# Designs tried in a protein design run: designed miniproteins, single chains, continued (4). Part 114

Each design is a single chain, and the fold is of that chain. pLDDT is the mean over its residues in the fold that is shown.

## One batch from the design tools (miniprotein)

Design m15953
Fold by ESMFold2-Fast:
Structure m15953 (fold): chain A 60 residues (1-60)
Amino acid sequence: GGPITSEEDAERDRRWAEGKATLEDTPGMSEEEFNKIKENFETDAAVQAAADLARVAAEI
């Protein structure tokens, strides 16, 4: 829910794509799981958290 600006929408989409690609290359994190996280978030802070998860998952 909530409105999304054109700039925020474009930046979010780019971040999601980058995060998804990184997570897909990380063993233990499937594309399906990343998609669930993405669908639950809508803010830039959440997008940043999703990107951080990729790095944390790679550490495990």
Scores: mean pLDDT 60

Design m15954
Fold by ESMFold2-Fast:
Structure m15954 (fold): chain A 97 residues (1-97)
Amino acid sequence: SMEADAEKAAQAAREMAERANGGDREVAQLVGDGTYHIYQGLAALSKGDLESAIAHYDKAVEALRKAAALSKNPRLRALLEEEARLVEEERERLRAS
């Protein structure tokens, strides 16, 4: 299911971020939250719920940018900032539709 896929993706993202940032669980949780909200936004779009999709993408951008700011690893920080930028661009495309 899309919900199970969101949970699995969030867990994988948390594990990757924890490894990349010296076991920092706060950063890992924020990365997981961001990934979960991206998948929830996609699920909302699949149901035609544009308002909910935009709200989830807002939460994803917030979580990913917080994770980037707290990240000790410069590569992880750059990757999270780029992911947040792409999600924000997609959100703006939806608002312009």
Scores: mean pLDDT 87

Design m15955
Fold by ESMFold2-Fast:
Structure m15955 (fold): chain A 69 residues (1-69)
Amino acid sequence: MLEEILKNLEKSRQLARDIVAKLDAAFDAEMARAVANPASITPAQRAILLSYARAKGLDVAALEAALDA
């Protein structure tokens, strides 16, 4: 029945939101660490952080400047 399907979909969405929030928090922590010590990251790690910043609508140019310092 549609009602049962919708209830199950909403439960799945709540779980997905919790997972995404935890992943976002982990990325935010790694970005803060990278900005504090830019020399500690690889070019591949830098590219991943910049991709995350673009996906979140953050100031990518400011992040690039901080990571290149």
Scores: mean pLDDT 81

Design m15956
Fold by ESMFold2-Fast:
Structure m15956 (fold): chain A 84 residues (1-84)
Amino acid sequence: MKEEEEVLERARELVRRAAEKDPSITEEDIERAVEHLRRLIELTGSVEPVRLLVEADEAELQGKTEEAEKLREKAREIALESLK
């Protein structure tokens, strides 16, 4: 679906921006992160966990680290619930 591709493209751009501010993140890490997100959508059948992760990265880039952490935790919970 185009929606899935759109969310993954946004995720790639956001992870790349995060890598600009965090030198510990390599280009290989960015590629692997996007691949993991794509697999997560396939396994859960839902774009929601990935959308929340995208929002988390966006919040982190805005300096809202606590909000980003909360969003990532929520994304993980939804993903795990989908697999149960």
Scores: mean pLDDT 76

Design m15957
Fold by ESMFold2-Fast:
Structure m15957 (fold): chain A 80 residues (1-80)
Amino acid sequence: SPLEELVALLGEWLRARRAGDRAALRRSVDALLELAERSGILTPDQFHAIVQRAQELADAGVPEAEILAEAEALLRAAAA
């Protein structure tokens, strides 16, 4: 499912950010953008808003599981 793939890639992106792994961060960002465009589930504005929200929560120290749960809820709402 494209939604499950987007959530998995967001998890990889969050882990890469925490690890400071620049190569993994670039790969996860590229994969997220490609999947968002290919799946057509999200408009560019919706995708940007979800990524911005995930980044804001990560920078605030919110646990990965909570960030991914909120992102999944936003993705499900956008896909409906």
Scores: mean pLDDT 82

Design m15958
Fold by ESMFold2-Fast:
Structure m15958 (fold): chain A 72 residues (1-72)
Amino acid sequence: SMQQLAEQGRQLLEQALEYLKRGDYRKAVQLYRQALQLFEQSQDQDSINSLSSKDASALVSAELLVVAEELD
């Protein structure tokens, strides 16, 4: 169901934040991207918007760092 997809997305997002705090940016970004896909499928953008501005900014910064490393 769409509710189950949203729940899985939230769990992946929580794991992404844990890896972010550990400094594992690549793993954090991978999990974050998977969470975004699940939220898109569930039509639950509110879960993404419920992130603290600090956590959201940190995840976006990690994604930019991973993209920069892919250019090396």
Scores: mean pLDDT 73

Design m15959
Fold by ESMFold2-Fast:
Structure m15959 (fold): chain A 100 residues (1-100)
Amino acid sequence: REEVLALLDEMIALEEEAKAAHADDPEVVAHLDRTIAGLRALKAAIAAGELSDEELLNLLQTERLEEERAAKEHADDPAMVAHERRAAELLDEAIALVRA
């Protein structure tokens, strides 16, 4: 699970960079703030040993689906689509590590 925590740290940093890049868009900033808060809460629960592998997989899969939906909602913004899809790729890697 240490490898999953490292991927979540990378994803949080990526989301914070995207927030800084889109500082002039309050809707995008609000979305990214919610994503960062969710990832930090997930990281804390994993670190505390509160989640089974099944529970962790369900949470990661839910977040993965939300990133895909966000990319579709922002389809006319190529930079946001690229960001959301990169976040989804990191989640796919985390899911694969938990399943291993």
Scores: mean pLDDT 77

Design m15960
Fold by ESMFold2-Fast:
Structure m15960 (fold): chain A 65 residues (1-65)
Amino acid sequence: SESDELGKLLSENFSLDEIEELKAKIFEELQEKYEKLGLKATDENRKKFEEEFLEKLKEEIEKKK
């Protein structure tokens, strides 16, 4: 449900192309961050990565408004 709500907010503030570019940018930034920190791809780190990804998307929506 949270991902559904986020999807709606993204669609209300960004075009589909902008959403794809935004997701790609955030993913790349987080991947580089985790690699620099030497974090292993454990289930726990993957969950934290997904949580940070969603938080970053929410931050971008807030900045747009």
Scores: mean pLDDT 79

Design m15961
Fold by ESMFold2-Fast:
Structure m15961 (fold): chain A 94 residues (1-94)
Amino acid sequence: DSLKYVEKALEYLRKGEFEKAEEYLQKALDSIKTIEEYQKVIAKLLEARRELEALPPSKEVEKALKLLDKAIQEAKQKLADMLLKQQEAEKARR
């Protein structure tokens, strides 16, 4: 379950365990198989990013935001690739 990996990653981010957080973010992204799952994961990461932005500035918050931004960017790119493949498959079914 990709969302469980996201939840685990966010737990590690809150604890300041950035290496484990990055590992679980990658596991979450690697476990996604559908467009709907990408959309749900991106939404969850964006929600977490908004929560972190509301916190007082710190080096730990900056590190957490950078990890989330990287994961969000990767997820959005992979979602775009899946949508492109879906469009190509629809054209082939003419």
Scores: mean pLDDT 83

Design m15962
Fold by ESMFold2-Fast:
Structure m15962 (fold): chain A 103 residues (1-103)
Amino acid sequence: MKAEGTEAPVGGPALVRARAEGVTSAEWYKLDENGNWVLVASSDGRTHPRFAGRAGVAVDPETGEATLVIAPARPEDSGLYRVKATKADGSVVESELAEVKVT
């Protein structure tokens, strides 16, 4: 699935968009300094402590959107992101890398 990078001002909302047909749930991940994928937020309400209260995932099954929202955005939120999405049939699809820049 496609994921779109974004640029956001410090303190503003960062919206990282991805879309695939039939998406019912999604988990967004950020690449850490050690090369590991760490959970940012999920559509079921799980968040990493570093993002708690600032990040969430919105899924629209009709449009296939799986959008990560980070508000307020911080400079340390800059980096490479990926979404893992589950479809109505139980199949899983992963996105291309999305770059987020917070300046």
Scores: mean pLDDT 85

Design m15963
Fold by ESMFold2-Fast:
Structure m15963 (fold): chain A 83 residues (1-83)
Amino acid sequence: MEEVAKKLGEKFKKLAIEVGMEDKAEEFGEAMEEAWLTGPAPLVAAAAILMVAAEFSLSQGDKETAREELLAAYEVAKKAVER
């Protein structure tokens, strides 16, 4: 679990930087890592799916959609950590 959490946090951080949210990158990475380790499975799965969707949108050149998907992933991850 710890290795997967670290990799997901790093991926989320890199994606945040790629969509122009460098100032949020550390916060996004930490939220995803903590959500994976401590959060309820449905919310963690939703956050991970949104992160993968953002990665796909970036691969298609749709930076705006990727940004919105990452913001949604962060809100879900944050909710998973808080609950």
Scores: mean pLDDT 80

Design m15964
Fold by ESMFold2-Fast:
Structure m15964 (fold): chain A 88 residues (1-88)
Amino acid sequence: SELEELVKEAEKKLPELVEELERAGVDRALVEEFLPEAQALIDAGASSAELDELVEALAREDEERARALAAAIGLVRAKRAIEKGKEL
């Protein structure tokens, strides 16, 4: 799955992020649902502050979905960092 591939890539370079996701018990299906949205936001140049505000706004309505969105953002950022590292 897309999530499994992203987690494996992040696990090699950012093990702390993977441990945090596992410890949090994040819903994998919700994370996969948010991956395209997280990718679109990051590719559009959304700042860390803007992404944090979106997660906090969602947390006021649905804490579980907010947790999944935060995880998706973290995984996309980790993937981008790994890809950038491979180009150097």
Scores: mean pLDDT 73

Design m15965
Fold by ESMFold2-Fast:
Structure m15965 (fold): chain A 66 residues (1-66)
Amino acid sequence: MELDRDIARALTLIVMGILKATPIEDVEKDLEWAKRIARKTAEELGVPDLIPELEAEVEKFLKEMA
């Protein structure tokens, strides 16, 4: 439901915040890792339909940092 979706989005934002606080050594590896975390989080919370949205947010965030 909406709460689970908000939690998945919040956890994705926390992961992105951690990435922003750390020097980007390899954008490709950091992107793949963050996408994997987003996928697993959405699956665990029962909102796998959010995976494309969360992955798009992660890609946008890392492209803005490059």
Scores: mean pLDDT 70

Design m15966
Fold by ESMFold2-Fast:
Structure m15966 (fold): chain A 88 residues (1-88)
Amino acid sequence: SMEELREELEEIAKKIQKLALDSEKLSVERAIGLVLRAIGLVLDVELGFMSIEEAVRELRELAEELKEEGVEGAEEVLKELDELLKKL
């Protein structure tokens, strides 16, 4: 259902936020920026400004940025986002 897909999106977004905040690989400013972007994507979906598919693609870009900076767990989040896209 759309409700279950939205809940999965919110949980993956929270995982991205946690990875950014817990990482010693990111500056404080960089971590805060990524967290705010993830929060904004979830809010845009909730308010109807963005589709779940668009939000998943944008979160995938955030997870790729975390992976490029060597943040552990980013690859696992990328796989979860790819699985969510297949359900859409």
Scores: mean pLDDT 87

Design m15967
Fold by ESMFold2-Fast:
Structure m15967 (fold): chain A 61 residues (1-61)
Amino acid sequence: KLTAASLARRFGISRATASAVLAAHANDPEALHSPGAARLLAEGLGLSVATAERIIRALAA
C-alpha cells in the first residue's frame, strides 16, 4: 500500500497533495484511469502533467 508520506517523498509533492490523491483513488479508482485524468489531477493539485501521470501509474499497480 502507498502512504501519503511515501507518495509525497517519491514524487516531490506535499503530504497534503499526496493525501488528496490517495483519497481520490480510494473514492473512485476507475476515474484516475480515464482519458484526461492526468491533466485534471495536474490542474487541480498544481502538478505537472508528467508528475500526475507517474502518480496515476504508481496507483494502478
Scores: mean pLDDT 74

Design m15968
Fold by ESMFold2-Fast:
Parts: sequence; structure tokens; C-alpha cells
Structure m15968 (fold): chain A 74 residues (1-74)
Amino acid sequence: RRAELEAQTLADLTAAVNAFLASLGVPVEISPDDSAEEVEAKLQEIGALLSPEQQRALLEAVAPVQEAGAAALA
């Protein structure tokens, strides 16, 4: 079911982002209970805290999960 794939993709994405942020000591964490709006707000905050190199590294870390999720939801 599409909703199950969306939930799994979101969980995988949040896990990847949280692991990366924890490795940098960033005091922002995305919760599985966060709404889409809360996730967007946290991503905006993260973008302000990260250097361009760190932002690229984050995108590279989540790219396989995003690609898998997009393929599954297509």
C-alpha cells in the first residue's frame, strides 16, 4: 500500500538525517512523530546551521533513501 511505503520512506529518511546530525553534534533531531510542517521547519533550521560542504554530505547520505522511496512510490 502507498501509505505504508510513504511511512517507511519517511522513517528511513528521518533515521538517516538524525544519524548525520548526531555525528555533527547538531542539537536538532527529526522525530517520527513530527508533522510534514515540523520536518520542513527543522530542515530549514538545519540548513542555516550547516556549511555548504555539510549540506552536500547530508544530501549524499539521504540520496539512496530518497531514490529508493521515489522509485517505490512511482
Scores: mean pLDDT 71

Design m15969
Fold by ESMFold2-Fast:
Structure m15969 (fold): chain A 82 residues (1-82)
Amino acid sequence: SDLQQGLRHFEEAARAFTAGDYRTAARHAGRARDYFSRAGPQYDLLRQASDQLRNAALAADAGDLESALRHAGRAGELYAQA
């Protein structure tokens, strides 16, 4: 299902982010966003969490650790509320 694919890609993005593989994290977070969007409006918090995780990965890849931590924190908050 779209929800299961979204969750799988979100988990892969979080794992890659923790490992410092920010390019892989951004790709998986983007795929998670698309799957959650397709899964339906009840998953909008998971879509937003995926967007924030992607932004965190892109900021970290660019060396902007302050923005990366802000976006990662917001991703965690949105995921916990989902």
Scores: mean pLDDT 91

Design m15970
Fold by ESMFold2-Fast:
Structure m15970 (fold): chain A 81 residues (1-81)
Amino acid sequence: IEEEFEKVEKERDKLPPLLAASTYIELARRALKEGNYELAIKMAQLAIEVAKQLPDPTLREQVISEAEKLLNEAKEALEKK
């Protein structure tokens, strides 16, 4: 999972914002499932940052909402750890 994150970061400028945001969301879900809450928080935050660059406001809000949900779940899990 850390290796996949490094790959996405290196190719960030080459990926369309929607694909980059989607990839960070998937990495956040995987990190959350594996109990790596700190990584899940980082991935979700990066997904939000990339999603803010989306030109379509409706799609931007949907992607940000999904990433924020993952971010909140990871933060709550980290607090209970």
Scores: mean pLDDT 76

Design m15971
Fold by ESMFold2-Fast:
Structure m15971 (fold): chain A 112 residues (1-112)
Amino acid sequence: SMEELKEQAKKQKELLEEYIEQLLEDHRENPELYGSSLETLEELKEKVLELLDKYVENPELTTEVFQEVTNSKENLFSLLHSMINESTSSEEAAEETIKLIDEILKRVEEKS
């Protein structure tokens, strides 16, 4: 049901929010382990949280748009988690992830 999908999306949002907060805390303590800046990862966090808000509001639409933009059939949670992790490797990777999330957000808004 739609209610069950929204409840699952809410739990997944909480897990991803915790994950990115832990990454930002680790970056402040161990900046040398990161290829991307704290400022860029904080911008990524803002975009990820905005995307997760849309995901909780409409899980089916957000998943469809996410899969279209990423050209992937992987579930939103696992692919977004991987993208967040990859964004820690370089500034370019983080900026490309932010750009991709912005495109997803734009398309979700246009279809809502």
Scores: mean pLDDT 88

Design m15972
Fold by ESMFold2-Fast:
Structure m15972 (fold): chain A 69 residues (1-69)
Amino acid sequence: SELYKKELEVMEMAQSIRTPEELEKLKEWIEKVSPSEEEKKRLLEVAEQAARSDDDEYEKMKQQLKEKI
C-alpha cells in the first residue's frame, strides 16, 4: 500500500526528532505533501507516535508497518 510506505518514511524521519519544535516542522511538512485529509491525519498520528516512542517501541512499530506493505 502507498499509504503504508509513506507511514514508514514518516517514521524514519521522526526517529531523529529530539525536540517539540522539530516535531512541529515534520508535521508542517506532512500537511504540505499529503494529498488528502485522511492521509494527512494518519501521517501526523504516525509522526507523533514515532517521535514519542523509545527504541524498542519504535522497532516494533516499524516491523508491524513493514508486514502491512
Scores: mean pLDDT 78

Design m15973
Fold by ESMFold2-Fast:
Structure m15973 (fold): chain A 88 residues (1-88)
Amino acid sequence: MIYEYMKLLSEYRRLKKEIETVEANLKAAQAAGDEAAVQRYQTELDNLRKRLEEVEKKIKELAEQMKKYSGVELTDDPVELAEKAAKA
């Protein structure tokens, strides 16, 4: 459980960083008027956001299991959940 949670948190952090990079590239493409690049980056963002949602769902499922077994008070924020897990 904890190992899986840490792995999902690492994936979450990586996806967040990739989303930030693609969002920056999208804004640059929009400023340049590059419609082809805008479409490409929008598609990449949609795919990354879907992956992020899947990871968040798995983190919440593991957080529910932790609450049942450890009595840790958890929130829906993945970062707060990670900090609570480290203290448990």
Scores: mean pLDDT 75

Design m15974
Fold by ESMFold2-Fast:
Structure m15974 (fold): chain A 88 residues (1-88)
Amino acid sequence: DLEELKKELDELIKNHTVENDMKLLNLTATAHTKLYRITKDKAALEKSIEYGKLQYELYKTGTVLPEEKLKEIKKETLDAYEKLKELG
């Protein structure tokens, strides 16, 4: 359900912490991994790896993401799950 996902993403961004930013990154990495599994699109694989690495960096540094990056990740996560819904 895209509406439930949007609500979860909005709550994670509203309560901007290292833990919630890592959870946001995990959601987007998972979405792109699922897209790659279905489509074999290398761009989706590259996005999943990129966001996985960024999650590890937040874990190591204890630093939150910039607000502009949160907006980007929210958009990319919603776009990825919308595409997954279209693919069945």
Scores: mean pLDDT 84

Design m15975
Fold by ESMFold2-Fast:
Structure m15975 (fold): chain A 107 residues (1-107)
Amino acid sequence: MEKDIEALKKLKELIEKGATFEHVDEIRSLLLQLSDEAFDILYDSLIKVLKENNILTDEELKALEGMRNLSREARADQLARLIVRLVNEGHKEAVLKAIDETIEKLK
């Protein structure tokens, strides 16, 4: 748990400083440091926040849900790219909320 919270705090700091496409590899690396439990909580929290704020289309949400059966490495790569895209599109606060909700569930 403590190592997961530390990785999530590092992810949060990177996003707060303005994540760009150059940071995809660093974000993916941080996501791969998470336990399976912490990763699944983050993934579920992000999908929930994106649904509640109408940030993604129904087609994009369906595609993201379909990714649940992929390898963790594939899911981490796709999630890292999604996070960077969301930050660049002005949805940084939604991403930060999902990270904060994940940290609270891991305490």
Scores: mean pLDDT 81

Design m15976
Fold by ESMFold2-Fast:
Structure m15976 (fold): chain A 61 residues (1-61)
Amino acid sequence: LPIIEKVSLAMEKLGLTDPKDIGAFLLGSARVTPTDAESARRALLLGGLKESDVDRILSVV
């Protein structure tokens, strides 16, 4: 699975399904295209997700 799809599934699994959280990841992904865990982390943080939520998402990707 592409890293974007893995992140989306991880967010769903963790209950981070609010439109604000999904929108934050999409906004971040527009600035930094996720190609690996490091770029996915940067995209999530740039989108405004909390560091603790980003760490939880990436722990299950």
Scores: mean pLDDT 78

Design m15977
Fold by ESMFold2-Fast:
Structure m15977 (fold): chain A 88 residues (1-88)
Amino acid sequence: AKVTVEVRELKKGEMTEVRQPPPGMTAHVKITVLKGKILFSVPPLGISKLLREGESLELDIPENTPWLVTAVEDAVFRVEYSLVPSEE
């Protein structure tokens, strides 16, 4: 699986939707807050977690599942994203 690493910046109150995993793929995601504070949400899974500077969260996002990052304060965070193909 190809690993993609991105550093993103959001101003307080801004939200970004990260690309949903395509059909037949699961995304392994690690998010690390470099500055500020974010709310990490996966609404279909009932997940909502507040992350502070220096904190990280790692989880698997199923295919076609939207996930969101909202800046509670001006924030800089790193996303590590890898796709794992579904087993046939």
Scores: mean pLDDT 80

Design m15978
Fold by ESMFold2-Fast:
Structure m15978 (fold): chain A 99 residues (1-99)
Amino acid sequence: SEEELKREVIRLVEELKEEVLKILEENGAPQEDIDLVEREFDLVLERLKTQDARAAIDTALEYVRWVISWAEENNLPEIKELAEKARAKLEELRRQAEA
């Protein structure tokens, strides 16, 4: 259902947020940087909650692709790997939504 797809998209982004913040904390990132990343994820999550399932998938995919690029530019391979896994799951959800 559309409600189930939307819940799954939100869950995937929430899980990515938690894992990214954990990695940044474990790597000793400044608290200010951790707070900024948390706020950026929260803004995306708020956007996803106001969208239909298909729009939410597209928004989440655009954001995750940005996270991949950001992680690559900042030499954060663990975050890049997590974001690539999230992208693959979101692309599968998009295929299911189009069926």
Scores: mean pLDDT 87

Design m15979
Fold by ESMFold2-Fast:
Structure m15979 (fold): chain A 78 residues (1-78)
Amino acid sequence: GRQQADDLRRATLRYLREQGVSDEQLELAEKALEAARAGDFETMQRYLEQLRQQGVSDALLQSIEEAARAIHHLAQQD
């Protein structure tokens, strides 16, 4: 549910920070996660593309996308 979605969002952003993602890149990642939570996967993909253009690795982009989709599914559950 909502709590699990919020917990996964916090865990994902913490993980990205530990991997050396900048504060500006963390803001883009957070926007991607929020867009996905709302079901706006087109906007999520646009933020992921911005992160790719800034040099974020494909492995980290995959982690963000997987977390974003999981956050959406958790937010749709009671």
Scores: mean pLDDT 87

Design m15980
Fold by ESMFold2-Fast:
Structure m15980 (fold): chain A 81 residues (1-81)
Amino acid sequence: DISQAVSRLRTAIRNSDLEAAKASADELISLGYSRQDVIDYLRSEVNYLDVLIDKNSSNPKLKEIYEKQKKVVQQLIDELR
């Protein structure tokens, strides 16, 4: 189920778990997503996290959490390229 695989990918990103995120991305590809489709989804997540980082600039702990999530997403994009 694509919706469950997307949910697992999102959960892995929120937990800053690169290995779980890689496994979920591979699952999406096995379900018929192209590598490019997954990269495009991840790029939209980077944009979303950038907004959250900016909005939480006065909350250093929360900002750090979002920055860690962004690093996982960027690393996953690099691994898929």
Scores: mean pLDDT 87

Design m15981
Fold by ESMFold2-Fast:
Structure m15981 (fold): chain A 93 residues (1-93)
Amino acid sequence: MAEEEIKEGEDPPAEVARSALEYLDILEKLLELVEKKEYEKVKELLKTEFKATDEEVEHILKLLEELLKNPEETRKILELARERAREILAKAA
């Protein structure tokens, strides 16, 4: 596995799961804001939390709008991701 030249890449599963949970929380907030048509808040949040450029913000907004076309499916995916992250944390503990 030649990609493992950087030891920083061997982050323990717990660290990965923790970061994933934080990311999922932010993503859920972004989805709620887009659903409420509060696009300016979404743009500011992306710029503050992710240091996103205007180009990245537009791409992310488009993605969030696509996810909101199937909100129930999106919520299921987010819940599944949270459960998997929790399983990784429990296994690592």
Scores: mean pLDDT 72

Design m15982
Fold by ESMFold2-Fast:
Structure m15982 (fold): chain A 59 residues (1-59)
Amino acid sequence: STPLPSDEERERLGRLGDAVAARFPALTPEQQRKVGELLTRASHGDEAARAELEAFLAA
């Protein structure tokens, strides 16, 4: 609803997408499916999916 949180969330999602792209070729097919689904859900505003994806990429 406010532009400032939207810009911050867009930037965060962009960084997550870049991190997924960088790691994607090294992931198993199961992991590739999981991160793809989490990124899609996060792009639709699913905060739980974003948090899970961030945790996965930080491991």
Scores: mean pLDDT 76

Design m15983
Fold by ESMFold2-Fast:
Structure m15983 (fold): chain A 58 residues (1-58)
Amino acid sequence: SMAKEEQIQKDIDDALADMAYGVALNFMSEKDAKEFQRLFRENNLDVKKAYEELKKKL
């Protein structure tokens, strides 16, 4: 069903965002890594777009 598919997709998206935060911590402060995670979620899990938006705020 669509509801089950949407829940699975949400769980995957949440896991990917947590992974993005963990990876970002190797290259930036915890504060900036949290902002990157937020931008990653807001930009449909697009790493390049999230990083371009983060650079504008640094």
Scores: mean pLDDT 85

Design m15984
Fold by ESMFold2-Fast:
Structure m15984 (fold): chain A 83 residues (1-83)
Amino acid sequence: DPEFEEAWRVAKRNNLDYVKEEIEKRIKEGKDIDPLIAAAAFLAMVTGDLELAEFVYELAKKYSKNPTVIATAKYIYELLKKQ
């Protein structure tokens, strides 16, 4: 998915604050956040960032209508929480 690949490249080069800002910006603009949620969840998994994983999962529950995206964010959050 080209949109996911772009979002993932952006997420992996930036810190937590940038990822939060981009997700919030997309929400305010009424854009699909699912690619960025998925990319940010993957970034949290790769970096071991529990705070990012929790933030992404909360946003996925609130704004995403895609059960796969919500399940992915939940899985990564639960995986990191167990560490």
Scores: mean pLDDT 75

Design m15985
Fold by ESMFold2-Fast:
Structure m15985 (fold): chain A 85 residues (1-85)
Amino acid sequence: ARELAEEAARLLREAAKQLERDGDFALAEVLRTMAEEVERYNRQEDFESAAETVRRAAKLLEEGGYHEEAARLRDIARQIEELVR
C-alpha cells in the first residue's frame, strides 16, 4: 500500500507539470496539494484516505479532459483499496 501511495503522489506531480504545460495553472496547484495530502496520509498509514484523495484527483483530471491520467490514478486507488483489506 505504501509504495502505491508513493506512486500515486508521483503521478499527481507529473500530471500537475502537464497541466502547467497546457496552461491550467489552477488545476496544477490543486493536484500538487492533493499529492502532498496523499504523502501525508501515507506517512500516517491512512491508506483509505490516501485512496479517496487519489480518486478525487482522478475525477478532477477526467472532468478536465485528462482521461488517461485519470484512468491510471483510478487503477492505483483500486489497488490500494484491495491491499488494505
Scores: mean pLDDT 85

Design m15986
Fold by ESMFold2-Fast:
Structure m15986 (fold): chain A 95 residues (1-95)
Amino acid sequence: DRITDAWGEVSQRSPTHFTLVLRERYEGRPHWRLTLVAVREDDLEGARREVERRLQRLRDEGWNITVVSERTGTGTVDGRPVSWYSVDALLTPRP
């Protein structure tokens, strides 16, 4: 599918504490694809809560959200261990 529009935002406190939001519109599709990722130092539940807050804010703004997948993992940033939580979702406007 061809991407016709994209919007992204990074909210960062440190290299190990950030949230990424990416929205992509595809040609001929009535929805946006949403990718949300939250990264925290050894705080997977904090990362999950941040993603849940971001999803709720989008619902409050008038979006219908269909969660397609959830993923979690661990990694290293600047020698520090991090946990991350990611959601892929579809956004459609509420009628």
Scores: mean pLDDT 83

Design m15987
Fold by ESMFold2-Fast:
Structure m15987 (fold): chain A 70 residues (1-70)
Amino acid sequence: MELPPLSEEEIAEVREAFGLSDDATLADVSARTAIPVETLRRNGNATNDRVDEQTLGWLYYLLRGEDPNL
């Protein structure tokens, strides 16, 4: 699933909200959000363990109280 691209400001906001660095992995996101790594892979980047813009977009929608999986 593709989400709308985030601005640099929105990316920074998501990273700050979840305490993520620019080299963060899906395991880091899982530890911060309590969302299983396999759920993050299914809804974001399924090809590697790196946090990408797709994963950040999904987290941004969760931060706003919206479920991008519905």
Scores: mean pLDDT 66

